# Designed miniproteins, single chains, continued (2), part 42

Each design is a single chain, and the fold is of that chain. pLDDT is the mean over its residues in the fold that is shown.

## One batch from the design tools (miniprotein)

Design m5522
Fold by ESMFold2-Fast:
Structure m5522 (fold): chain A 75 residues (1-75)
Amino acid sequence: SEELLRRAEELAKRAVLAALEGDDETAKRYIDELARIAEEEPAAVPLLEATARAAQDIGRDDVAAHAREKIAEIR
C-alpha cells in the first residue's frame, strides 16, 4: 500500500532524527513501528535497512543493531 509506504518513510526519517539527537529509545520505538509495517508491506524492508545504515554511520550502534534484529525477524 502506498499509504503504508509513506508512513514507513516518515517513521524512518523520525528514527534517524531521534538517533542524531542521541535519543536511542525514541529511535528504537520508531523502528519498532516501521518493522510492524514491514511485516505487512515488504517494500518497507529497504527503509529498515537504510535506517540501520544511517544509525551505524551516525555511530549509534545500539539503534543500528536493533534495526538489523527487526530485519532478521521479518526475513
Scores: mean pLDDT 87

Design m5523
Fold by ESMFold2-Fast:
Parts: structure tokens; C-alpha cells; sequence
Structure m5523 (fold): chain A 88 residues (1-88)
């Protein structure tokens, strides 16, 4: 049971990381097009930190995997909101 829960959390964390990479990259590109290179750089550094956190969590506890996945999803939603504001 725990093993199946862990596998499900790992899959969700990886899917949220993929979304985070896509949304973060889109937001950074939009920021660069508007000339906001500093915010784009900071966003890409945060994306890198989220990717590293998820990768490190994969061999950890179910709680660590769940927290990393939640962080990736949170970043993805923040990046998407930022993109919407930049394109407004």
C-alpha cells in the first residue's frame, strides 16, 4: 500500500515539475520580450531550485515527495499568473 502511494506521489511530483518547467519558461520568455531580464533570471533560478528539490525528494519519504510536488505546482501557478500579468 505505502509503495503504491509513493509511486503515485512520485508520478504527480514529476508531472507538476514538467508543468513548472513549461510555465516558468513561458513566463521568463514573456518577461525578456518586455525587457525585464532580472525578473526572468530570478524566475529561472527558482525553477531550477524546484527541479532540484523534486529530484532530491524522489528517494525520500512520501511526505518529502508530496511537499516537493506541492512546491512544483505552486511555482507553476505563480509563473502562469505572472505570464497573464505580463501579457495584459
Amino acid sequence: MEERIKESLQKNALEFTEIAVQEGTRAAEALREKGDFETARELLERRKQVEALVKKSMDGSTLEINKAGAEALRFALEARRLLARVEA
Scores: mean pLDDT 86

Design m5524
Fold by ESMFold2-Fast:
Structure m5524 (fold): chain A 58 residues (1-58)
Amino acid sequence: MEEEREELLKSYENVLKNSKDPEIQEFAKKVIEALKTLSPEEYAKFLDELIQKRKEEL
């Protein structure tokens, strides 16, 4: 889990740096904060929801 969390943090930090959309930036900030504060179970649920929404937007 520690390495998975680190990889996700890096990915969302990159999204935050590259995105010019304020809404996406706020979303990325919330994801980063959640990854740092969530329990392992909440983290897994959040990850699943995030992937689901990403697929729906495509």
Scores: mean pLDDT 71

Design m5525
Fold by ESMFold2-Fast:
Structure m5525 (fold): chain A 55 residues (1-55)
Amino acid sequence: ERRERIVALLKEAVDEAGLSLTDEQIEAMTPEQAASLAETLGRHDKAAEIRRLAA
């Protein structure tokens, strides 16, 4: 499912950055918010994949 993959990609990005976001906070984000956060964390590859899945 596309949503589950988006959540997984964002979890990878925030875990790599050492952020303390809960699963609830991550799941509450829109795909665009998730992609923007991944880009901010330097994971442009994950942001691109999130946007691809959201299209």
Scores: mean pLDDT 78

Design m5526
Fold by ESMFold2-Fast:
Structure m5526 (fold): chain A 76 residues (1-76)
Amino acid sequence: IEAKYEALVAALKAALEAALAGDVEAAKKALKEAEAKFEELIAAMRAAGVPEEVIELIRESFEKHKKYVEELIKQA
């Protein structure tokens, strides 16, 4: 789980950095990668018995960060 969470954070960070640099294509690519990593993390958390309340908090946090990156892409 830790490694999957680190991979998700790295992908989100890459998307944010690309968006801030005005590299729209790189930002979109990194965001899609982050979305795939997020689905892998959720599956691993469920397999590990993480409570649904915690999973929903992680999902909400991811959606907020995703929206922020999308808004930055629109402003670039």
Scores: mean pLDDT 79

Design m5527
Fold by ESMFold2-Fast:
Structure m5527 (fold): chain A 60 residues (1-60)
Amino acid sequence: MKELERKLTIALVEQIALEAELWFAERSGASPEYIQRLRDELAETQAEVEKLEAEINKLK
């Protein structure tokens, strides 16, 4: 498996975990700062996924 494919898999797993954590945090009444942090981390992870997908597509 290419390094980029492995990084993409890890980023996708992290995205799923962050989406789940954000869902629970919003429902449990977590602090606004914690919810914002999760949203920021999710946005960064989504950007990384898109970047890795673009790099993999260049190598095809």
Scores: mean pLDDT 81

Design m5528
Fold by ESMFold2-Fast:
Structure m5528 (fold): chain A 65 residues (1-65)
Amino acid sequence: MEEEKKAEEEVAKELEAIGWLEDVRAEGKTIYVKTKEKDILSQVAAALIAIAKGFELGYSVKVFE
């Protein structure tokens, strides 16, 4: 629970800095990211940022609507 919360906070900070974050959740070893931007390039960019931070924290990342 605390580990998941820290992962959520770290990923949220990275995406909030660029204004794309709508929501973030961590469950088990997976981080779920919902972005404000709906075009494919913004979703891919957000996924790469979240994956980089998630990898550092030992999590998988999934982008959703």
Scores: mean pLDDT 69

Design m5529
Fold by ESMFold2-Fast:
Structure m5529 (fold): chain A 86 residues (1-86)
Amino acid sequence: TESELASLYSAAGIVLAAAEFEKELALKKKDKLPEEVVKEALELAEKAIEYARQAMEAALAGDLEKAREYLKKANEYLTKAAKLVE
């Protein structure tokens, strides 16, 4: 439904903002965390950003299935990034 697509778009936007925050937080903590942890956190945050944007694009295109799939992927990568930095 269009209401479901709007909800997925909004949720993906929130995940995008959170992933951008995790990226900035990893960069801000670069002197306090091991270099490999910072690098991995940045890679995971970038994947979360990418999937969140793809979820938003899929929602705008009316592709409910792809919007759900990409949002799930975005959340998985966001959770992994946050666990390394937070």
Scores: mean pLDDT 89

Design m5530
Fold by ESMFold2-Fast:
Structure m5530 (fold): chain A 86 residues (1-86)
Amino acid sequence: SELEKLEEYLKKLISNTLKAAVNLTLARREKDPEKREKYLQEAEKHLEEAKKVVSEVKGIPEEEITESLIAETESELLKKIVALKK
């Protein structure tokens, strides 16, 4: 099912985004430069995996996909609000 594939991609996107955020937070709190560098490398790795997932879903550059998804999400929410008033 295409829906099941989309759910799997979204889980990978969320998981990698959270792992990137966690590693970035750990890097910011770490006093040892070597350990900080390792956390930053892990954060970058997970961020790149997240970007790759977004790109694979739409087959277009990550930045354009991110902007489109944000715009579509906002548009859909607005449409649901307007529809509820009718």
Scores: mean pLDDT 66

Design m5531
Fold by ESMFold2-Fast:
Structure m5531 (fold): chain A 77 residues (1-77)
Amino acid sequence: SERERLIERILELARQMGLSEEELARIRELAEGLSVEDLRTLLEAAEAALAAGASPELRARFLAFVEGAAARARREA
């Protein structure tokens, strides 16, 4: 499905950014509750972070962004 392709793409980029397997598992868990639109936004954020050099600060910001998106999705469910 498009949703699964977006999740796998996000995880691929997150792995390239240097996120741990534990962090990747957390992203997969959180992504299960996200809409296709939210997943596209996360993909764009991951691509931007990787293009900007994926510093520890950018990795932390990306993880916070994923957590925030999942928290909002749970409240809107």
Scores: mean pLDDT 84

Design m5532
Fold by ESMFold2-Fast:
Formats: structure tokens, C-alpha cells, sequence
Structure m5532 (fold): chain A 60 residues (1-60)
């Protein structure tokens, strides 16, 4: 399992991302704490790459 932390300034964007991740990765475990989304997923290179790309897009 691999854990990622995503930070959001917009609560609606956080909810949208969380819903997308649940839809794409039903096995993922999500925790929401304020503007922070913690995502735990299997150690799958394709899943990891998708989440890393999403994190980079949020930072841009």
C-alpha cells in the first residue's frame, strides 16, 4: 500500500477529486481532514503514476 497526501484550497475541488478517485480505484482508502485528502492505494505503478500526475496538476 502507498499513501499520498493532497492539499486543497477549494473544498469543492477536494470533493470532486475524492469522488473521482473512489470511482477509478474502489479499493482506495480516503480520509478527509480540513483541506487535506489522504489517499491509500495498492502499490500499482499505474495507480501511483496517475495520483502523482494529479498531485502535480493541483500544484500547477
Amino acid sequence: MRTFVLEFDDPLLLVGVALRLIGDYPEAELKIEGGRLTVTVPDDPEVIADIERLRAELAA
Scores: mean pLDDT 79

Design m5533
Fold by ESMFold2-Fast:
Structure m5533 (fold): chain A 118 residues (1-118)
Amino acid sequence: MDLVEEGKGYLLAEDYEKAIEAFEKAIEEDPNNAEAWFYLGEAYLKQKKYEKAIEAFKKAVELAPNTGLAANALAYLGEAYLKQGKYEEAIEAYEKALEIDPENELAKKNLEEARKKA
């Protein structure tokens, strides 16, 4: 089984520890696997490990810039900043997500909330 698909299975089961282990193994095998970095960030975000989530999402954006994956990574990066009370950084991340994908629902929904709090 692909380690990213295995990790995604654990994310759906809400087994975040096993999801993280699977994505870390995928990254060990291929450090340029943007998808593995993205889902690692999502798993950390679900565990409220916001600093680790931010690092993983930034890496996903670096590896696959201007892609739908990068748009999603930027939207979740914004959510991690929002959870930390970093409203200006959250707004910037959501605006960048919407530059890549204007229909990104997470970025559209959360941008207005972040602007109200900034």
Scores: mean pLDDT 89

Design m5535
Fold by ESMFold2-Fast:
Parts: C-alpha cells; structure tokens; sequence
Structure m5535 (fold): chain A 105 residues (1-105)
C-alpha cells in the first residue's frame, strides 16, 4: 500500500537522509497521496543531491504542477526535463497536456 511504502521510505531516510533515490520515491508516494507541496519538497531535495536523476525529477515535478493546476510551471519543468533527455515520454506527455489545458483558459 502507499502508506506502507511511505513508512518504509521514511525509515530508510531516518538511516540515510541523503539517499536521493529514497527521497525521489517518497516524493512519488506523496504525490499519489495528493500531498503536492510535500512531494515537491522531496523532489527538490533529491534533485540537489544527485544530478543523475535530474531529468526524471524535473518530469515528476512537472506532473505535480500539472495536477495542481499550475500549467505554466508544468510546461517550464517538462521543457527543462526534455532539454536533458529529449526522449523522456513522461515529460513529453505532460508538456502536451499542460499546453492543451493552458490554451483552454
């Protein structure tokens, strides 16, 4: 369950606060729970620790902004993800959806 995943990741981070993978995974769990602000905080922490995950984390942050209704930030973060990984399908899909939603305003 998401609650069991959260508890596990919080325990792992208590042992190693700088585990970028665990921070990113906790961000995903928080996003799925609807806790968008907290999800963004954990993604930002992971992003600062390990540039290996930058494209993926920018795409995940774009997804949070899209669901929160901040279409301009969703576009910005998805475009930054695509500059690093042009074949990132998640970022491409978020960019398309955010542009479509912004055009309907």
Amino acid sequence: SLEEQRAYLEEELAKDPNNAAALAQLGVVLYKLGDYEEALEYFEKALKLDPKYKALLLAEMAKVYLEAGDYEKAIEYAEESLKIDPENKIAEEILKEAKEKLAKL
Scores: mean pLDDT 88

Design m5536
Fold by ESMFold2-Fast:
Structure m5536 (fold): chain A 55 residues (1-55)
Amino acid sequence: SALVEEAKELIERGDYAGLRELLKSLSPEERSAVLRELTEQGVLSDDEGVRLLTE
């Protein structure tokens, strides 16, 4: 999805602040779907995904 690709681009640039703001702009369902796809693709660990939601 376009959201997953945007999140990947932010990660590739090391823009974790931008990634966090993107995730905050999404519904809980969309955030869960994006983070799940990123972890399934090996782009993020489960710990990194949880940290992005809580930090």
Scores: mean pLDDT 76

Design m5537
Fold by ESMFold2-Fast:
Structure m5537 (fold): chain A 88 residues (1-88)
Amino acid sequence: MDLSNSSLTSLPPDFFEGKTDLTILRLGSNQLTSLHPEVFKGLTNLTYLDLSGNQLTSLPEGLKDLKNLEALLYQGNQITEIPDFIKN
């Protein structure tokens, strides 16, 4: 699913509900300032997530549940440190 360069400023917590078969999600080059902790809930097959080029100051805690995630891109945000729960 490619939602890059879509002028997104926010996503509701249920935006991806039921999309359990997603393996690739591109959200790069939007205007996202925050993400709900559960916005990626249920995306257990996700292997690639691009969050680059947003205005994020932190990463959502729910990323810890994405056990199949192989690549996470978050460059070009305002994130100053990576939470330990990522890649658990």
Scores: mean pLDDT 79

Design m5538
Fold by ESMFold2-Fast:
Structure m5538 (fold): chain A 102 residues (1-102)
Amino acid sequence: DIRDKALQRLLDYARENPEETKRLAEQLAEGFAELARRLEREGAPPEEVRAYEVASEIYRDLARDPLDRFAQEVYLAFVREFLRTNSLVAAAKAAEEVRRRR
C-alpha cells in the first residue's frame, strides 16, 4: 500500500531527523494558527476557523514529540479524513474525535 509506505518513510525520517521534524511541525503549527486568526478577522464561518486551529494543534503536538503514538494517531485520522472528503473541516472534526478519547 502506497500510504503504508509513505507513513513508514515519514516515521523513518522523524526517527533519523527528530530536530528537523520538530522545526517543520512548529512552522506548520504557527502557519495554521496565523491562517485561523486571519480567517476569523475576515469573518469566515466559525467551523472553518476552528479547522485551522485544530490543524495548528495537531502539528504543535507532533512538534513536542514527533514519535508520540497518540499525536501520530490524531494526525493520521486528520490526513485520512482529508483524503476521503477533500475537506479541512471534516478532517479537523475526525481529529477532534480521536483527541476526545483522552
Scores: mean pLDDT 82

Design m5539
Fold by ESMFold2-Fast:
Structure m5539 (fold): chain A 117 residues (1-117)
Amino acid sequence: SRAERLREEWRRFFSAWDFDGDGVPGDTFFESLSIQTGVSVAQIRRFLARLLAEEGPLTVARAEALMREAGITDEEQRRRLLLALFDLDRDGTVTDEELQLVVETLRELGLRPEDLE
């Protein structure tokens, strides 16, 4: 299915940035995102830690709220970060389903909130 293909593509993408095999993306991954989006590495890590700690249903609206809580107050920066992390098929759109699939894949690969603090 498209969902299974997207999970596999994201798993491959994530593992390519996990150069030391510890289940945490290396500094180069976060630095690349920071350059692409204008969001600081510290804010990206804080956002992902909050996202992974979320116990309720994940939506794009909730992810945007978590980005604001992480100090990402610029709307264009939030848009660029969402697309960079979750729009892996490059259609210019992030759905609640795509967001949930990516977060579930990160949890399956062993990434935890404490790994990003």
Scores: mean pLDDT 74

Design m5540
Fold by ESMFold2-Fast:
Structure m5540 (fold): chain A 62 residues (1-62)
Amino acid sequence: MEHLKKASEAALASDAETAREHLLKAGASQEIADRFAEAVAASDVAAATEALREAMKEVQEK
């Protein structure tokens, strides 16, 4: 899914809204997408990385 890549690119651009939307389209839960967006908005790289990792695990689960 290209949506995970686009979420990461949006996060690098500090675009929290676009990052959240792409995580949701990738199949991540609302909770993980919201957490990622909050971390991106706060420029909390560690929290954003952890939320993205959780989203990737969730999307890769069958």
Scores: mean pLDDT 76

Design m5541
Fold by ESMFold2-Fast:
Structure m5541 (fold): chain A 55 residues (1-55)
Amino acid sequence: DEKLEKAEKLLLSKARLWSEEELREISKQTGLPFEELKKIADILNEVYKKLGLPE
């Protein structure tokens, strides 16, 4: 899925926790639903929290 790949690339471009506002902007840019982006971001946020990165 091209839209999913684009969204994943954007989310992985920054080694930090993502805010809901940033996810909404990515949703508009990629055309993916906010809910799908939040699922991906929640997984990344869990990983980043375990690594001790700031929110």
Scores: mean pLDDT 69

Design m5542
Fold by ESMFold2-Fast:
Structure m5542 (fold): chain A 84 residues (1-84)
Amino acid sequence: SRAEELEEVARRVEELLAREPERVRRALTPVDELLRELAEALKQDPEVARRVLERLEEIMRELAERGDWEAAAERAREVLAEAA
């Protein structure tokens, strides 16, 4: 379900935040904005929400592998631009 997908993404972000709190908070703003857009899209346009979820999953996977928060923030910004 959409709610389960959102919860999983949020949980992964929270886990990463717990590992490097100072660095993550600075880089996390674009990701937070993307999550807000996703929450709105979920109610208005489920197809847009599905695409955003797929992109978020890619971002979270790369972040987990590389630990590069700046790259994750840039990708989140790109996804927001595509959704707009």
Scores: mean pLDDT 63

Design m5543
Fold by ESMFold2-Fast:
Order: C-alpha cells, then structure tokens, then sequence
Structure m5543 (fold): chain A 70 residues (1-70)
C-alpha cells in the first residue's frame, strides 16, 4: 500500500513533495542509465515500478495540498 506522509502543515506537505520529486528524478536518471547499459528487463521493470510508486505518493500529497488551499 502506498504510504502518504503524515503532515499537519501546508509547508511540510510541500517540502515532502519536493523530496518525492527529487526521488522520482533520481529514479528516472537510474532508469536511463539501466537502459543505456542494457540492464536485464527485471532491473528495468523494478525501477519503473519504483517510479510509479513515487508518482502515486506525489499525487496523494498534491491532492492534500489542494484540499488545504481550497
């Protein structure tokens, strides 16, 4: 299950989102490296799955931010 970071303030949620966006970027760079190095399909799929998890976490935090700003 995707864990949504616990936070009480809008600022904390925005900071957590920045951390997750950095993680996503790092994973996307790792995916490009794996593809360039002709890594096994299992490795590529594992990285893609990690990227999807981080994307879902970002979406969940962004939804919370919008709810607090509404």
Amino acid sequence: MIEIPQSTSLEELKEEKKTLEKMKKDLEEELEKAKKENAPEEVIKAIEKSIERVKRMIEAIEKKIKELEA
Scores: mean pLDDT 79

Design m5544
Fold by ESMFold2-Fast:
Structure m5544 (fold): chain A 64 residues (1-64)
Amino acid sequence: MLSDEEALKAAENALKAAKELKDDKASAGTVRYGAEEVLKLSDNPEAQKLAEEAIKIAEEGGAV
């Protein structure tokens, strides 16, 4: 499992990437995958919230 600090940093990076790359379908898919891994590897509620926002933005960008 990720530490709380690692999970928060990974989730923040995924959310930033989702916002910047939402119009690139290939990049959106990669961002979605990374955010889903944070949800699997961390029980931190703040990290999970940020990861879920990243997934939502990536899905709006066409990530399957």
Scores: mean pLDDT 73

Design m5545
Fold by ESMFold2-Fast:
Structure m5545 (fold): chain A 99 residues (1-99)
Amino acid sequence: MDNVIPAGEATILRDVPLTATDADTYTGTFTFKSPESDKPLTLEVMVDDGIRVLYSEVLEDVEPGKEYTLTITVPNGAAAGLPAGTTKVDVYLIPLERL
């Protein structure tokens, strides 16, 4: 809907634990510091297990240089083939600019 382009270097959080909450749903909580900027940021959050993208979300009006705690939920089908209990994923935080 909006023309959005990458605005800078992605922040990568490695080995973030996701825990199974039901048959095909995994949840995880992680803390990150938003990139420095002269204005509020739009961040794309991408969750990847090294094989596929499991989850993607866009966060708007993120304050620069501030610590955030985010809980992600990976829904039905995306958890297919993941081990029971806890798995580890990489989280990419990508700054975006709107045109």
Scores: mean pLDDT 69

Design m5546
Fold by ESMFold2-Fast:
Structure m5546 (fold): chain A 89 residues (1-89)
Amino acid sequence: SMAEARAEALLAEAERAYQAGDYEKAAEALLEAARLAPERRALLLLAAAELYFKAGDYEKAKELAEEVLRLKPDSPVAKKLLEEAKEKL
């Protein structure tokens, strides 16, 4: 589908940005991919949250980790990321 093709292009953009050390750009591409691939939304939002944390954007990391926990309440990775982001704020 067109949405699947666009999501794949965004994942490739995120990978290139990550390799370049542009964590904010990589996270933004993953957030757009999450909008186009709702079946992978929790996974892509968690990956974006981890990238915002690496970028030092602890507020966005916290907000996205909270959103992941609304979708997957028992995610240990999201719980840990939320606590670490709160400690930085």
Scores: mean pLDDT 90

Design m5547
Fold by ESMFold2-Fast:
Structure m5547 (fold): chain A 78 residues (1-78)
Amino acid sequence: VEKGKELHGLGELEEAEKAYLEAIKEDPNNAEAWNNLGVTLFTLLRYEEAIEYYEKALEIDPNYEEAKKNLELIKKKM
């Protein structure tokens, strides 16, 4: 997850996506990785995919406030 956050901050969005997918492969219950993958896809303007991954984060952790806020924000842009 930290590697993905660093890559996202550097603007390496495709590499950040790969890093978060790797984190999810190791731990599919990592709600933070699902949320961060959604944020990366949102930045890439891939809104439908970002929504799917925010929803997966909330399925794992229904009280994940950041994922809830991100999902509401993106739905307003679609």
Scores: mean pLDDT 79

Design m5548
Fold by ESMFold2-Fast:
Structure m5548 (fold): chain A 66 residues (1-66)
Amino acid sequence: SSAQTKAEDQAIVAALQWIAEKLKEGRSIAQIEEEIDAFLKATGDQKTADAMRQYIANYKKEKELG
């Protein structure tokens, strides 16, 4: 349930949209992963970082396995 934390939900959605946009632009997965790591180190926002990393992991599997 996301009803109580709309701001957190919006932050995660925005972060995932950012990743999708960068992947569409042909950005390196390694560079995006580095930026996610830097984000986590700077903010301590584990929840958003985990969501971003999971998105990248799923994207890798999709691109490699079809």
Scores: mean pLDDT 77

Design m5549
Fold by ESMFold2-Fast:
Structure m5549 (fold): chain A 70 residues (1-70)
Amino acid sequence: MVEKLIEEANKAEKAGDYKRAARLYTKAGIVTKDPELFRKAAEAYEKAGDTSLAKAYRNIAEFVEKKLKA
C-alpha cells in the first residue's frame, strides 16, 4: 500500500537515511502520480548530497503538476 511506502520513507528520513527516504518517496510518487511526493524525494536527495537528482525530481514534480492542470 502507498501509505506503507510513505510511512517507511518518513522513518528513513527521521533515521537520517535520506537516500532510502528519497527512493521510497519516488516509488510512492510513481504509483500515485502525486507531485508532492516527487518534491519530498527531491528534498531527501538534497539532504543526501545528491543535488543532481534533487533538481531532476523538482523538475519532474513541476511537470507532473502542469500535466494534471492541463
Scores: mean pLDDT 83

Design m5550
Fold by ESMFold2-Fast:
Structure m5550 (fold): chain A 58 residues (1-58)
Amino acid sequence: SDAALEREVARVVALLRAQGELDADEATIRKVVESATTVPAEQHDALVARVRARLAAE
């Protein structure tokens, strides 16, 4: 669901912030999504895009 995807976006952003990766590129974000999330692979592109948008807004 969108709510579950948004929860994973917030979690990935928090992990990147904790690691000091506020300027993380798409490859770094994708690596975290693929290794640290439980969402299906088909949702990884959407999750990466939302994480990038959130980081860019900071």
Scores: mean pLDDT 78

Design m5551
Fold by ESMFold2-Fast:
Structure m5551 (fold): chain A 55 residues (1-55)
Amino acid sequence: MNATIARAGELGAEATRALLEGDYETAREKAEEMGRLLGPEGLENAKKGFELATA
């Protein structure tokens, strides 16, 4: 669990960096991977949140 939380945080940071760099595909992929580690609800929330942020 602790390792999963740490990894999710790293993926979130990478997604944010990619978003700031204009690499929306990488940002979405990293956000989705983070969601997969957190579970199905986490994946859906990450995807929806990313879509709202980039709309």
Scores: mean pLDDT 72

Design m5552
Fold by ESMFold2-Fast:
Structure m5552 (fold): chain A 68 residues (1-68)
Amino acid sequence: DPPLPTDEEIEEIAKETGVSKETVKRILDLLRNQKKTIEEIAKELGLTPEQVEDILYKAARILAERAR
């Protein structure tokens, strides 16, 4: 599994997506530790699937940049 974003990277994702830092952390926990789908995460957190997908793509981009 790819490593989790740092606390500072999570804050940046939260600022770019307009959600709280806690919401970003919850999305990552639900996806990675609880194996929830994007649709299930969106329903649980009152977000759209597109919002969850955008947050996850931003997280993946930050992790990819760190790996370079």
Scores: mean pLDDT 78

Design m5553
Fold by ESMFold2-Fast:
Structure m5553 (fold): chain A 72 residues (1-72)
Amino acid sequence: MLSEVLQEVSALVKEGREAFEKGDYETALKLYEEAIKLAEEAARRYPEYAPMFRYAAEQARKLKEEIEKKIK
């Protein structure tokens, strides 16, 4: 359901941030990548909420880029 997908995207971003704060960059990257994938899938499934999910995916991509700068 929409509420479940919103909660899952939020949880993935939160867990990714926690992993990043602990220095577990590999786990943080995987979690942000999952958040991006889920948000993009949700944008397709719920077109009336697509702008919101697209925004969430963009924010997760920016967080992923910050981690990639630290490990490369």
Scores: mean pLDDT 81

Design m5554
Fold by ESMFold2-Fast:
Structure m5554 (fold): chain A 55 residues (1-55)
Amino acid sequence: SLKEEIEKEIEKLKEALERAFALMDAGKPQSEIDKEVEKALEHLKKVLELKKKLA
């Protein structure tokens, strides 16, 4: 269902953000941090698109 797809994308968004923060806290290169942030943004875009389909 669309609700289950949204929940799954939210979980992936949270995981990508947690990885980005962990890399930032560990002082990893900005390029590694940026990759996880980009992944989080892609999952956020999917959440917004799926929510639009529910309306």
Scores: mean pLDDT 86

Design m5555
Fold by ESMFold2-Fast:
Structure m5555 (fold): chain A 102 residues (1-102)
Amino acid sequence: NKEEADKLNELGTEAYWKGDYETAKKYFEKALSLYPSADIYNNLGLAYYFLGDYEKALEYFEKALSLDPNNWGSWLNLGDVYKALGDEEKAKEYYEKSKALL
């Protein structure tokens, strides 16, 4: 349910801020299995990004935006992925989309 998913998302976020991206990924995956949400998709994308899996990071940020196109954090994170991939023009475009939603 959403309440249990939110609690798992908070545990994943705690692991993420400690730099434990594998543990964060596991909590976010469990949260998604209970209740998919834009925030949880975005957080799972961040875990993959810091694990160096840019393809999975893009997939999950795009899923977050499919549920909530106003998720400014997911637009920002797409910008960071494209910057890491060397696509500065796409990175700038997505950063501007993120700023427009603040």
Scores: mean pLDDT 88

Design m5556
Fold by ESMFold2-Fast:
Structure m5556 (fold): chain A 95 residues (1-95)
Amino acid sequence: MEIVTKVVAALLHLVAAGLDPSADQEALKKAAELILEALDAYEEGNYEEAIKLLREAKELLDEMLETQDLSPEARESVEAARELVEELIEKVEEE
């Protein structure tokens, strides 16, 4: 799957998580910002910066899964976004 497709999929999962009041809206927005900044860095050919930003997004999503009492639906959405971010890191590292 293309990098852009994975970014869009991750962002859609974060939007889905954000529909649930159990999820921290500020954390979701920050994760989305980091993913979008990583895409910009990737498009510029700055793969090291893209990986750094994706790792920061992953850490934030991991922290949400550990510290927040998320509903099952919100948890599934955050986990799906986290998995896509991990796949993005692996794909960018292949460059």
Scores: mean pLDDT 83

